# Designs tried in a protein design run: designed miniproteins, single chains. Part 96

Each design is a single chain, and the fold is of that chain. pLDDT is the mean over its residues in the fold that is shown.

## One batch from the design tools (miniprotein)

Design m3327
Fold by ESMFold2-Fast:
Structure m3327 (fold): chain A 92 residues (1-92)
Amino acid sequence: MRDALTQQVRALVNQQDNGTPAQAAANAATIAAFQRTVDDVVARIRNGFGRAAMDAQIAAWAATLAQYGSDVGIQINALANQYIRAVYAQVQ
C-alpha cells in the first residue's frame, strides 16, 4: 500500500516537472519529505495515538504540501488523507 501511494505521488510530482535539473532535485526532495511525513503519521497511529495525532499531522502536512501548488498539492493531500484514514481504520 505505501509503495503504491509513493508511486502515485511520484507520478503527480513528475507532471509538474519542467525538465530542469533544479526541478528534478526539488521533486525528489518533496517525495522524500512526503514519505517521511506519511511514515511518521502511520507510526504514531500504530503506536496508539489515534485520531488526535492524525489530525495534528494532517494539519502540518497540508502546510508542507502547500508549496507544491494548488492542483498537484491538492491531489497529493487527497491521496495521503485516503491512505492515513485506511491505516487508522485498521488500527481502530
Scores: mean pLDDT 64

Design m3328
Fold by ESMFold2-Fast:
Structure m3328 (fold): chain A 99 residues (1-99)
Amino acid sequence: LPQPFLELERERIREGEILLVRVSFESPPENDTRIEVRLIRIEDGEERSRSSGIIRAGESSGLIRLRVIGPPGEYEIRAIASSSDGSIEGNSRRLEIES
């Protein structure tokens, strides 16, 4: 399973808005791959929101929609890709939630 790469539509967002997270692979996966995207507060490591989607076999990228749940502050976006071949975590991205 190739490692997923995350790109955020924006790095600053208001509480309650939807963040678009692009997940891509250097090479298309051979199998359908489940992507879980997590919003983690940096201060305490608490998961505030989670969304999931599927990137189909042979596709190199997909968009995951994540509802942003506060409070305002510094956050990290993490993603895990999972298939029959196992699971692998992607790079992390920073996100600021504004009031």
Scores: mean pLDDT 86

Design m3329
Fold by ESMFold2-Fast:
Structure m3329 (fold): chain A 97 residues (1-97)
Amino acid sequence: NFTVKELNALEKLINFSKSNPATPPFVVELLEAIKNQNVEQACKILKENKIPIDNLSNILNDILNKAVEEKKLSEKDVVNVNSAFKKFSSLLKEQCN
């Protein structure tokens, strides 16, 4: 479901997240689950960390904004990451209980 451009942009975000000591470990795991399109794993991470699905966009936008501030993502990368998040969020809302 993800394009090569979306996957490349997600990889840059994941690498930034791993290098940023302020990033909670579950955020890195969640981004990896998103990249792998592993909805089941993403649902498990959210449930185990007691994160409402409605709060997911805030968590993802926070790390995305930090990556932009650090100049680790271009404006084109941001568009591709947001596209991937939108696609994945739709799947999560259907499948997470």
Scores: mean pLDDT 84

Design m3330
Fold by ESMFold2-Fast:
Structure m3330 (fold): chain A 60 residues (1-60)
Amino acid sequence: SAMKNKEIDNNLKEFKEELDKISSLSPKEKQEILDEAISLLLDGEKVEEVKAKIEKMIKS
């Protein structure tokens, strides 16, 4: 649906902005994390679950 697609796009934009703030991550690492987030969202994972998984990857 159009509203769900817009929500996904907004969440991806927020993820990218948060990743861009993390100076310890290389551009390649940021892209890999973003690609994983996109893949999970396309597979139907909930946004909150995707955010939690990304936070774990960043903190590890």
Scores: mean pLDDT 73

Design m3331
Fold by ESMFold2-Fast:
Structure m3331 (fold): chain A 90 residues (1-90)
Amino acid sequence: MKVEVDTRGDGIAQGEKLKEAILKNKGKELEVTIRGPVPKGADPEGVADGAANAVIYAHESLGIKAEVIRAEVLELGDDEAVVRVTIKLS
């Protein structure tokens, strides 16, 4: 299943959206697309790592073990990025 979050918005609301998707997809692979602001000149590896860490944090906060399978930068602009994080839920 796929879920999209925008980190420029209300972080609590976006976090709840992610938590709902996690609970609905327990024991499956979940694809999370994260859109958010990035510093000017941000490197793709740092952006992907940040997105992956945010997804792991959301899972751990629910007591769910998650493993990042892939983190892929889909779009990297001057001030905004879109990252797809694929995770395996336990």
Scores: mean pLDDT 70

Design m3332
Fold by ESMFold2-Fast:
Structure m3332 (fold): chain A 87 residues (1-87)
Amino acid sequence: MEKKEKIYEAVLKYNPKGEETFSHETAIKILEDLGFSRKEAEEAIKRYSNGKKTLDGVTLATIIADLLGIDSSEALGAIQKALKERR
């Protein structure tokens, strides 16, 4: 199964309403679904969130790309596809 498909499925599962921003708890759940520990997810969010209470799709894509070792554009594309498919 391709990494971008797993990102897409995790975003659909934890952001089913297609909200443009992600809470830290939602981002943690997405990262755990992708195979990361809660501690790794929390550390990555802290590093990239810059004190903000929510993450936009670009910031979440950067976190996922760094942790999975893929291009941020691939991660962002998967996130955007998931957000678009819920009417």
Scores: mean pLDDT 81

Design m3333
Fold by ESMFold2-Fast:
Structure m3333 (fold): chain A 71 residues (1-71)
Amino acid sequence: TEEKKKEAEKVAKTAEGLKQAAEEYKDKLSVDLLNQGAKDALNAAKEIPYAKETLEKTAKELKKLAEEKAA
């Protein structure tokens, strides 16, 4: 539905913002927050197929940042 599309687009923007914040303030974001952002991006990719490739890439990058921070 249109509502699910809008929610997914909002989640996609949040994930991109979180990635940008992680690159700028890498020591201030928790591992849990980065992992949640990756999960949200993957879920949004299911609802907006036209952005699937970009969202999956963002999720992979957020997960990598979380793994690097957890080490």
Scores: mean pLDDT 73

Design m3334
Fold by ESMFold2-Fast:
Structure m3334 (fold): chain A 85 residues (1-85)
Amino acid sequence: ARVRVTIRIPKPEGVSLEDIAAGVRAALEQVAARHGGELVAFEAEEEGDTVIATAVVESPRPEELARAAIELAEASGGTAEAEEL
């Protein structure tokens, strides 16, 4: 099943959008792999002092993946929401 994950994290001072996006993407790829899935699509944009990353992940365990992604965002001082596609 596919899950759309939207992550909003504060942009740290002195860190580029590219670096934050690369880190979030790598973390989501690891989360997907741990849950038997893969990252299908990823995009990130900057909105003021916030980075908004939107990912689509294929997983046989969509609820576990959604929970892990939300926990990842919260550990980074941000928020996340997940929607089954």
Scores: mean pLDDT 80

Design m3335
Fold by ESMFold2-Fast:
Structure m3335 (fold): chain A 97 residues (1-97)
Amino acid sequence: MENEKKIKELYELDERYEKNPTPETRKEVLEKLSKIFGLPVETIEELLKAAESGDKEKFIELLPDIEKIYKKQMELNNKEVKEEDFERLKKAIEKWK
């Protein structure tokens, strides 16, 4: 489906950003996420900054936007979320203790 192409592009962008974290690749990721999740680029940027800096308080403030992202991700996949995907998300969250 069309949504699967968007998800694949996201993985490719994420991998590229991990290997080469520049302002240009960050902007590409933010803009792609903004379009996919239907949130302003500014909101996505604040979420990413909070996650990267380990700013728990800011991350908690952004919980409503995180919920919107999760709902949109479920809508885009239109499939049962595999238990393995939930475990990966939990591990990521635990890393930000």
Scores: mean pLDDT 65

Design m3336
Fold by ESMFold2-Fast:
Structure m3336 (fold): chain A 75 residues (1-75)
Amino acid sequence: MIEEAKKLVEQAKELRRQGLLYDAQGNKGKAKELFLQSAKKFREAAKLYEEAGDIVTAKGLLGAALTLEKRAEFL
């Protein structure tokens, strides 16, 4: 469970990094897609941490997902 959650966090971080690169290049459509994919992975990881009883980490990951969803909203 926790190892799967850690893998999801690393995948989310990489998707966020790619989204930032496309945003910087002016490719707003691809950036939006990548930010939403990253947010989904952060939400999946948050659920696994919550199931494992790590509520503090889960809340932090949900915050990261919300930030990416808001960023995607105005692209």
Scores: mean pLDDT 88

Design m3337
Fold by ESMFold2-Fast:
Structure m3337 (fold): chain A 58 residues (1-58)
Amino acid sequence: GLEEARRKGRRLGRAYKENDFSLAPDSLNIRTLEEARAFAEGMEEEGVPGRTVLDSVR
């Protein structure tokens, strides 16, 4: 759901701030654009640009 996507975004955002990009592929089980936006919002809460998620969605 959207809240789950946002939570995952916050977690990945924290890892990205520490330059740990190894979590990205396993964290991206996002199937809808709305979930992708919620994920990006979570990353932005941690100060990481949300566009990073959109650029990496498979």
Scores: mean pLDDT 64

Design m3338
Fold by ESMFold2-Fast:
Structure m3338 (fold): chain A 64 residues (1-64)
Amino acid sequence: MKLYVVSNATEEDIGLPFSVLMSRHTVLEVLDEEGNLASEEEVEAAMRKGIVVEVEGKLATVEI
């Protein structure tokens, strides 16, 4: 699953676990691929298995 992350994080955070990004930066919103707020279950899954990636100039997290 892919979630878009609206935060003050930068390209230096790419490749980090999503849990590390959440601990280092203020995350304003976590959005699904349709632009809706991600569910709590989706965010919890990303916290366990998500890696930070860049998609179309935006930061996102994907499960590996």
Scores: mean pLDDT 74

Design m3339
Fold by ESMFold2-Fast:
Structure m3339 (fold): chain A 85 residues (1-85)
Amino acid sequence: MEEELEKIIELFEEVLELLRKGASDEEIAERIEKMFEEIQRIVEEHPEIKPIVEEMLALFRRKLEEGASLEEALEAVIEWLKEKQ
């Protein structure tokens, strides 16, 4: 469980780093798509983390719906996941 959460944190941190470096919208979108695909694979292999991942995705969506930037939403999710480790 801890190793799986660390992998998910790393995936979000990779997207955040690309965004902060001024990567193109296409590059950011492709990385986000690959991130969610990898997260789905991790959940399928480790179903015990599914409730935490569902809460994480709900937080991410809520932040974006509240008008947070993608950067702010990613930062919020990373910090929340670190608290769950």
Scores: mean pLDDT 83

Design m3340
Fold by ESMFold2-Fast:
Structure m3340 (fold): chain A 107 residues (1-107)
Amino acid sequence: MSAAEIEAMRARAEALLDQLIAELEALGARVEVVSRRYEVTPDGVRMTVRLRVTVDGEEAEVEVTIEATPESARIVRARITAAPSEATRDAVEALLEEAARRVAAAQ
């Protein structure tokens, strides 16, 4: 892959992340991007993102994996890596599932 093709796939992954964040915020969450990591694969680019997701004043840590190819991007995985309580974990999990459904429906 050329540098321009890699950059285009990185931009596609970022656009999908922005859509996910917008849907989470529409559902009442506040989202902060803590870190991004990119890996070039034979088929495209994999992005691993750490998010802080705040619901009702409680903060959870979430890891999202997005894979981008020249044709598409998709959320491969979203998981809660830390939460202060079971109630916060359950609330954030429900918001992630709903946000991911909305993102998939919009594509």
Scores: mean pLDDT 86

Design m3341
Fold by ESMFold2-Fast:
Structure m3341 (fold): chain A 89 residues (1-89)
Amino acid sequence: KTKVVEGENPKTGASAVLVDKTLYLGEKLPIKEGDVIETSNGQKATVKSVTVEGHVTKVELDRELDLKEGDQLYFNGEVIMSVQHVYEV
């Protein structure tokens, strides 16, 4: 089963989706390979690759993050995603 985490950046309104270890951000952010994404519950994942197309940022993480509704993702101390829905397919 594939875990899907849906949310939004509360600062910009951009949509965000995490599928397995791939984070899709509906906005252009200066995220690069080697950067760290942190969670509000103390988890960390290192960015393995980034693909930017227009205003969409696709981020591949080195590990899966265990997220629940209400958790947040941070990049350089800034919130980039607030988790709104978690489900499995």
Scores: mean pLDDT 85

Design m3342
Fold by ESMFold2-Fast:
Structure m3342 (fold): chain A 97 residues (1-97)
Amino acid sequence: MTRVRITIYVDKSLSEEEAKLVGYQFMTAFVRRLEKELGLRVLEREIEMHKTESGYKIEVTLLLEGDADARRIEEIAREVAKEFPQIKKVEVEVERL
C-alpha cells in the first residue's frame, strides 16, 4: 500500500469557506487523475485545514492500494495544483507501506 500526503498553501485573501472549497476541488481532481491515469484505487482519503499567518494550510492524505511511482504521483499533484491560481505552494510526500 502507498500513503500520499499533499500539503497545499492558499493565501489569506480567501475566506475559510473558499479555502475549504479549493481543498475539496483539488482532492477530487487529484483522485480522479490518479484513478484514470495510473489505475490506482483510493482506499482512504482525509482532508485537514489549518489557519496560518499567511493564509491556510490544507493537508490531503490518501491511502492507495498497491505500489505506485512516487515521481508520477508528484507530477500529477503539481499539475493539478497549477489549475488553481489560489494555490501558492505544494508539498508532496509519498510513503510505501
Scores: mean pLDDT 86

Design m3343
Fold by ESMFold2-Fast:
Structure m3343 (fold): chain A 65 residues (1-65)
Amino acid sequence: SAADRARAEEAARRAENAAAGAKSTGNQVHYEKAQAAADKAREAARRGDAEAAESFMLQAHNYAG
């Protein structure tokens, strides 16, 4: 649905922001893990999978600290 696509897009954007935040801290390992999760959230958003995108967003936040 349009609502699921919007939720997935928001989740991917928030995951990407979390990875960018991790990059700014200088912790390369945290950044790499957060970025990998953000990339998976974006891929889930491209296929319209809101639940998967939100799951990967939570992983990105956890890795970012």
Scores: mean pLDDT 87

Design m3344
Fold by ESMFold2-Fast:
Structure m3344 (fold): chain A 85 residues (1-85)
Amino acid sequence: DRAILRFAGEQLVGGVSRARSPEEVRAHIDAALELMRALGASEALVAAARTALEQAWPEIEAAMRAGDRERAAEVVRRALDAVLA
């Protein structure tokens, strides 16, 4: 589970760093959650990651609208790291 979340999380962080809009970030989040399922993550872990990202969404969206993709990526990383704590 930890390895799956870290791998999918790094793919998501990379996608967010290259995203041009909040809508593209949402698509990357959906893809990362599906990747976790495909790699055999438990439904509980996928649900926890989804909840953490939904709670972080207002900060992610604000950073993206400000053009601060690095901040958006950092918020995503911190949200997923909290799931592993």
Scores: mean pLDDT 86

Design m3345
Fold by ESMFold2-Fast:
Structure m3345 (fold): chain A 86 residues (1-86)
Amino acid sequence: SSSLKQHQLEVSKQVGQSIIDMTNELGKEKALEEGLKLYLEEKSTKDEALAKAKEVLEQYGMTPEGIKETLEEFEKEVEKIEKELK
């Protein structure tokens, strides 16, 4: 019936959104890890660390808008760490 098909589409959409949300969270965690490793261990510039984070986020398939917002948060974290190391 049409009502059964609508319910199946809604469930499929919810499952798909949950997978996207989990993939984005994993991408953010990995991007922060890789970016901070470059900045702290390899003494790379903030711009180089953010560029690495962007590459990781792109590999995880984040939207351009999501990447921009995540990189703005990472820049704040890097600046905070820089101030603490002085």
Scores: mean pLDDT 76

Design m3346
Fold by ESMFold2-Fast:
Structure m3346 (fold): chain A 88 residues (1-88)
Amino acid sequence: ALSSSELLAAEKAYKQGEISEETFRATVEPLAREYLRAKYKLSELETVPEEEVNAVVEDLITGRKKIVDLEIEIGVLDLKRAVEKVTA
């Protein structure tokens, strides 16, 4: 998986026209899947709906969502899950 720094660099490169939409889409698809797994509390063995992955990727391509915002939201969701696990 790409680091946050690599994902942010890819978003900047795409905005500057240095990489294609196809390359950017392929780069951010794993982040979109991770976000949806965190959002729906899915295990690694549960399937993510492809339509929802595509919707998140389109939001990143159009700038409706930012990579930094998704990473913050994933971090918050993962922290909430960790707190639930230790305080149950």
Scores: mean pLDDT 79

Design m3347
Fold by ESMFold2-Fast:
Structure m3347 (fold): chain A 105 residues (1-105)
Amino acid sequence: MAAEKEAQLREELARLEAEYRALVEEIDNIEISEEEEKEIEELTKEADKKVKEAAENKDYIKGAEEAEKILKEKLEKTENEKIKLILQAMITMLRGMKIKAELAE
């Protein structure tokens, strides 16, 4: 059971890392304006704060889950396709971080 769970988590992490790489390749092929860059910074500020607080408190799993929830709410409110791709990449990264934290325990 424990070894099987670890294998499943590693497989899920590999899938998330592949999805993240695909999203980053799409992002690299798009031009982001200075206005879009500022909007991304504003949309991600609260999630970034949760990740930093989690690092200080060594509560990485909870911090990743809270940051993911915030970014998902922002994604639902965003109509800009480029910003959606960036938020999707960040969410995928946070999911990977959560699994890495679970594997480290």
Scores: mean pLDDT 82

Design m3348
Fold by ESMFold2-Fast:
Structure m3348 (fold): chain A 71 residues (1-71)
Amino acid sequence: DEEAKLAAFNAASDEEFGAAVRRAGLTPEQATKLALLKSQGPFASYEELREAARARGVTDEQLDAVLDQLV
């Protein structure tokens, strides 16, 4: 559900998002990319979020793993 994923990303505080990244088991390098992505938000659409993630070298799998920790 793209709408729920976008809502979860946009609603999460920096603290909640950081906790989700840690729970997803990502490397420090991957965590840094995701923190930069979070600071770029909020995003108006899931496509915009996904495009911004890819531009930073964040894979769809990494993004989904973090979003799964936010729900």
Scores: mean pLDDT 84

Design m3349
Fold by ESMFold2-Fast:
Formats: sequence, C-alpha cells, structure tokens
Structure m3349 (fold): chain A 55 residues (1-55)
Amino acid sequence: SKIEEFAKKLAEKYNIPYSHALGVVELGLARGLSKDEIEEILKQNTGKEDIDVPT
C-alpha cells in the first residue's frame, strides 16, 4: 500500500527500523496529518525510544 511505501522511504532516509517508521506514519495519518507533517514528527523523534503506538 502507499502507507507501507511511504514508511519504507522514511525508514531508509532516516536510517530507522521499518516498524518504527510505519508506526509513526499510521499514528500521523490517524491524526489527519499530511506526509510532510508526518516526516517532520519522525525527524524530531529520531533518537526517541518511547513512541506511544497501540499494539
């Protein structure tokens, strides 16, 4: 899906695990954020160990 492709691109760009990037993308979309806003959140959270993602 487009969500998975976007998450993979972010994971590669910021050198983070795909599961982490996917969680941030899904959370951002649930909040109604744009792709640019989601990328900014991920950029600001590089090095953050705790992300509240419902499992």
Scores: mean pLDDT 73

Design m3350
Fold by ESMFold2-Fast:
Structure m3350 (fold): chain A 97 residues (1-97)
Amino acid sequence: VESIVEDLLKLLKEFPDKSLSPEQLREAIRAIWRGLLTGDYEAGLEKARELVKNGFNDKERNKKLIDKLEELLKDAGGMTPAELEDRIAREVEEILK
Protein backbone atom coordinates (compact mmCIF):
# COMPACT_ATOMS: atom_id res chain seq x y z
CA VAL A 1 0.00 0.00 0.00
CA GLU A 2 2.92 2.36 0.74
CA SER A 3 4.12 1.74 -2.85
CA ILE A 4 0.73 2.92 -4.19
CA VAL A 5 1.09 6.24 -2.33
CA GLU A 6 4.70 6.59 -3.57
CA ASP A 7 3.58 5.95 -7.17
CA LEU A 8 0.78 8.53 -6.91
CA LEU A 9 3.25 11.07 -5.51
CA LYS A 10 5.63 10.48 -8.44
CA LEU A 11 2.82 10.87 -10.99
CA LEU A 12 1.51 14.09 -9.40
CA LYS A 13 5.06 15.51 -9.33
CA GLU A 14 5.44 14.51 -13.02
CA PHE A 15 2.33 16.61 -13.85
CA PRO A 16 2.53 19.56 -11.42
CA ASP A 17 -0.26 21.47 -13.20
CA LYS A 18 -2.73 18.56 -12.92
CA SER A 19 -4.99 17.35 -10.12
CA LEU A 20 -7.59 14.59 -9.76
CA SER A 21 -11.17 14.26 -8.56
CA PRO A 22 -11.88 11.77 -5.73
CA GLU A 23 -13.25 9.32 -8.32
CA GLN A 24 -10.15 9.60 -10.54
CA LEU A 25 -7.92 9.04 -7.48
CA ARG A 26 -9.87 5.90 -6.51
CA GLU A 27 -9.49 4.60 -10.07
CA ALA A 28 -5.74 5.35 -10.09
CA ILE A 29 -5.25 3.53 -6.77
CA ARG A 30 -7.23 0.54 -8.07
CA ALA A 31 -5.23 0.47 -11.32
CA ILE A 32 -1.89 0.37 -9.49
CA TRP A 33 -3.16 -2.19 -6.94
CA ARG A 34 -4.60 -4.44 -9.68
CA GLY A 35 -1.27 -4.28 -11.51
CA LEU A 36 0.58 -5.32 -8.36
CA LEU A 37 -1.81 -8.24 -7.76
CA THR A 38 -1.69 -9.54 -11.36
CA GLY A 39 2.05 -8.98 -11.90
CA ASP A 40 1.28 -6.36 -14.58
CA TYR A 41 2.51 -3.40 -12.55
CA GLU A 42 3.67 -1.36 -15.57
CA ALA A 43 0.18 -1.50 -17.14
CA GLY A 44 -1.42 -0.45 -13.86
CA LEU A 45 1.02 2.43 -13.45
CA GLU A 46 0.45 3.53 -17.08
CA LYS A 47 -3.33 3.55 -16.51
CA ALA A 48 -2.80 5.74 -13.42
CA ARG A 49 -0.56 8.07 -15.48
CA GLU A 50 -3.34 8.42 -18.10
CA LEU A 51 -5.75 9.44 -15.34
CA VAL A 52 -3.36 12.13 -14.06
CA LYS A 53 -2.77 13.43 -17.62
CA ASN A 54 -6.56 13.71 -18.06
CA GLY A 55 -6.95 15.52 -14.74
CA PHE A 56 -7.92 19.17 -14.37
CA ASN A 57 -5.53 22.13 -14.33
CA ASP A 58 -4.96 23.20 -10.73
CA LYS A 59 -1.38 23.75 -9.57
CA GLU A 60 -2.43 24.77 -6.04
CA ARG A 61 -4.55 21.63 -5.56
CA ASN A 62 -1.74 19.48 -6.98
CA LYS A 63 0.59 20.83 -4.27
CA LYS A 64 -2.01 20.33 -1.51
CA LEU A 65 -2.67 16.78 -2.68
CA ILE A 66 1.07 16.00 -2.69
CA ASP A 67 1.35 17.37 0.88
CA LYS A 68 -1.58 15.20 2.01
CA LEU A 69 -0.20 12.07 0.32
CA GLU A 70 3.18 12.63 2.01
CA GLU A 71 1.36 12.74 5.38
CA LEU A 72 -0.58 9.57 4.47
CA LEU A 73 2.63 7.75 3.47
CA LYS A 74 3.53 7.54 7.19
CA ASP A 75 0.25 5.64 7.88
CA ALA A 76 -0.02 3.76 4.56
CA GLY A 77 1.74 0.60 5.83
CA GLY A 78 -1.24 -0.10 8.11
CA MET A 79 -3.92 0.53 5.47
CA THR A 80 -5.75 -1.72 3.04
CA PRO A 81 -6.23 -0.41 -0.54
CA ALA A 82 -9.91 0.25 0.27
CA GLU A 83 -8.95 2.28 3.37
CA LEU A 84 -6.41 4.22 1.28
CA GLU A 85 -9.06 4.97 -1.38
CA ASP A 86 -11.50 6.23 1.27
CA ARG A 87 -8.88 8.34 3.07
CA ILE A 88 -7.55 9.97 -0.12
CA ALA A 89 -11.08 10.61 -1.45
CA ARG A 90 -11.98 12.41 1.80
CA GLU A 91 -8.77 14.48 1.67
CA VAL A 92 -9.46 15.49 -1.96
CA GLU A 93 -13.07 16.42 -1.12
CA GLU A 94 -11.73 18.67 1.66
CA ILE A 95 -9.21 20.29 -0.74
CA LEU A 96 -12.03 20.85 -3.29
CA LYS A 97 -14.07 22.85 -0.73
Scores: mean pLDDT 75

Design m3351
Fold by ESMFold2-Fast:
Structure m3351 (fold): chain A 97 residues (1-97)
Amino acid sequence: MEKIKKEALELFKKFLERYAPEFLAESSEEEVENLYERFLKESKISDEELKEILKRVLEEYADLSLAEIGRKDKEVFPYILQMEILVGLALIERALK
């Protein structure tokens, strides 16, 4: 649903602000949306599933590092790692242009 996608995308931007702030600051709206769509496609999860993962990370684990989240929540950590990998790839792709 468009509403859920918008909510998930806003949470995704908050995740990037916390864990990849320089990437977010230097990225266009289109680049952030493309990264979001790429993440959904590669992870094979829905907007609803990603929204729940991001809410858990940003609200429940607000004061924790990514390493601490990985120790406490093994279900969510692989998705965090995949986001970091995709951010890294996007930065490499940008540098090669």
Scores: mean pLDDT 79

Design m3352
Fold by ESMFold2-Fast:
Structure m3352 (fold): chain A 104 residues (1-104)
Amino acid sequence: KFKKLKDISVSFLKQHPEYIVPLAKYFKVEPTVENVADAIAVYLLSIDNESKTNKLPLDFVLKQYDAELLRDKQSTLTEEEKKQIISAIHELTNIAIQQKILSA
């Protein structure tokens, strides 16, 4: 799972390099494709694990993570960057479901 999630994240970031800096700020990692892709893979695995453990739909857990990001007033992220992060994570989650890496 991790390697497949990392592989789709690397491909996504190479096609959309504008997401590297916002995602790096969010995950508190260096703004490189490698470090950001690793962080995304861990993040998506956490969402998948919570979905399975709590028997909740994956989209419900994803929306809870989105709400937490939007409520975080301690974040150095702008509202625009938060929306970019949410958009990127949703697109990557949909790709992972389409490729059967994650279950809906």
Scores: mean pLDDT 83

Design m3353
Fold by ESMFold2-Fast:
Structure m3353 (fold): chain A 100 residues (1-100)
Amino acid sequence: PNKTLTGEEMIEKLEEELKNAETEEEARKVAQRAILFAGLAAHELRKLGHPEAEALLERTLQLRQDLANAETEEEIRKVAREAIELAREGLRLMKEIQRS
């Protein structure tokens, strides 16, 4: 319905891009984008004083480290999936604040 991608549409796009990623490089780019999106949500939650914001930020930093240490496509795809789920959680928490 919107001309600009919503947070939910961004998560759906990331899931589709990961499913269609044929190389380690493509999967790594999806993981990097998902980590960035999760980080942006965590920073917004932190500005709003949400108690889960620090934990979300720490998990984002851990995923960045996991991605840097990933040596196989399987490990990269695992990090990408975890990052997409973290981004989804961040979006869920942001929506809860906006409805309060």
Scores: mean pLDDT 82

Design m3354
Fold by ESMFold2-Fast:
Structure m3354 (fold): chain A 80 residues (1-80)
Amino acid sequence: MVIEAEEESEEFIEKLKELEEEAKKIVEKDPDDREALYEAYAVALGVPVEEVRELAKLPLDEQRLFIHEKIEELKKEIEK
């Protein structure tokens, strides 16, 4: 049971890395691509676009920290 989840986790982590790389490329290419980024993050994190917009205003380092906090919140809910 756990082994299957761990393999899924590895694939999930790789997808997250791809999203980070994609975000970096989009930011460098065109500002308009931020709208697609905002929607993608909103859907992935299950949060309103407004929170994603606040994320986008922050430097990438702070964006990563904020995303990490959201993941931690989800983990806490699962632990309950």
Scores: mean pLDDT 60

Design m3355
Fold by ESMFold2-Fast:
Structure m3355 (fold): chain A 59 residues (1-59)
Amino acid sequence: GDREEAERARERGIESARARLHPEAAEAVTKAMDEALEAGGGADEVDRAGTRAIILAGG
């Protein structure tokens, strides 16, 4: 369902962030994705939140 798809997007985003980013930035990505998921966001919204957090932390 949409929830499972959103959870999978979260897991992939966090794994990618932890592999590529500084721990502090990876934590920001995790928080952003968790907030989107808790707000009832689907996979697209969760992925978008994580991507934005990566861009903001990576600049």
Scores: mean pLDDT 80

Design m3356
Fold by ESMFold2-Fast:
Structure m3356 (fold): chain A 73 residues (1-73)
Amino acid sequence: MIELIGVTEVETSEGVQLLAVAKHTGAVPKRIEVLGEGDSSKLLRTYHLVVGNTSYLLGIASPDVKGLEFKAL
């Protein structure tokens, strides 16, 4: 199961970006992608981060992307 925790704007050396954070539980999906409203070539694939016994998915996207969502494939 993937649970979206939040989406926020973050300032980076490359300018303002959207950071999406989700919590992952259960079996690892075959493929995970961060999607905007409609297909967007500006979306990045998720990064998998383990903190203690909890798995997190991180997605970074352009600030002009609307409706960020994690999709398990």
Scores: mean pLDDT 64

Design m3357
Fold by ESMFold2-Fast:
Parts: C-alpha cells; sequence; structure tokens
Structure m3357 (fold): chain A 97 residues (1-97)
C-alpha cells in the first residue's frame, strides 16, 4: 500500500501546482489519477494504512472542490463533481471500517 500512497501524494502535489498555474484540465486529470491510486491502495491496505488513506481522500475532495470554484467550464465542473462524489463515497466507506 505505501508505494500507491506515495504515488497518490505525488499526484496531489502536482494537482495543487496545476491549480496554482490555472491549468484546470491538467489539475482535473491529476486529481483523477490520485483518486485511482487511492482506490488501488484501499484494495491492498492493512488497517494501519487506513488513516493515511482517509487523509488522502479528504485532500482529493478538497482539490476537486477548489477546481469547481476556479472554473465556469461546465465540462470541468461535471467531471470534478464526479471525482468529489467518488472521494466522499470512499471516505464514508473507510470511516465505517
Amino acid sequence: AQKLIDEAQKKIKQAKEALKQGKLDEALKLIGEALDLVEQAIKVASPSDIPEIIKLVKEIADLAMELIKKTEDPKIIQEAIGLLLRAIGLEIDLEQK
């Protein structure tokens, strides 16, 4: 799980930088890639990994919300809402464990 967690953290950092630069399409892609890595990490996670994974899911949700706030592009908004809902669903599922 740690390798997938580390890669997800890297994608989150890259997404934050893309948002700062106004590269909204790149930020959307990176947020999606980070979420995919987190979903993979959950499949191989031990109970001790869960707090770190929850933290990453919350960061991904925050980034998706920030992306929604920074754009008026309906396509980017729609895709970012999809990522936000996926992240919220994962957080709820993980907190029940």
Scores: mean pLDDT 84

Design m3358
Fold by ESMFold2-Fast:
Structure m3358 (fold): chain A 107 residues (1-107)
Amino acid sequence: LLEEWKELLAREFELVGKKLGKEEYGKKAAEAIKNEDYEKFEKYVYEILKASPLVSDEEAKEAAKKLAEDLKKTIELFKNKELDEEELKEELEKRKEKLEEEEKKLE
């Protein structure tokens, strides 16, 4: 379940990278998620977010830091089995369906 969640999150960041013209940083962020490298994840997500015209550099830094902290906390909850597995499976299925729809729009 943790590996499935990581794979989905990695794909979501690859998609965001493609949308913002930062495909290489999206791929690096995905790799950082799989390796649980929160510092690298924060750095790569910052590079992606600062490419958005809707976000200032300061807002991008703050958002990247929060996303990295959330990633770490969520992985810790998975490892401690503090998440409802049934609810989580339903959430993953919905997120996967939404991701596939968004990927289709870019192709």
Scores: mean pLDDT 81

Design m3359
Fold by ESMFold2-Fast:
Structure m3359 (fold): chain A 82 residues (1-82)
Amino acid sequence: AAALRAKVDELFDFIKEKYPKLQEEVDRYRAEVDAAWAAGDLDRVRSIVKELIEKAILYAYQDGDFETYEELKKRLEEVEAA
């Protein structure tokens, strides 16, 4: 569980750094993840994280930032594997 939490936090910080315009959404998703985590609902945590990553992937693709696109895909796989 600690490994999953660390990967989620790293991912959220990465998205905020790459897309400052998503900061408010990332903060909202972080609050939802914290609530799901406190409830022991790991499936909900993964669902919330996947929604944010899919949105960030679309932004990276539209921006032509394929390096960030590949990094987001890798981080999604790491979260799903944890």
Scores: mean pLDDT 80

Design m3360
Fold by ESMFold2-Fast:
Structure m3360 (fold): chain A 83 residues (1-83)
Amino acid sequence: AEEEIQRLVDEASALINEGQAAASQGDLEKAKELLQKAIELLQRALELARKSGADQGLLDQIEQLLKLAQQRLKEVEEEIKKK
């Protein structure tokens, strides 16, 4: 459980970074797909953490990263609407 949660968080963090890089290059559709994938992984990590009785620090970390990914996705979707 702990190893799976950490793996999901690490993969989501990498996807957020790749999504931000894609957005910077103007590939907004790729950025959207990467950020949506990151959100899916973080939601799964949060569910597993809650079910396993993970400490509040880990829960807060996952929730903060999820909020960041959701904010980045919103920014990308707004840029797509401007096209």
Scores: mean pLDDT 84

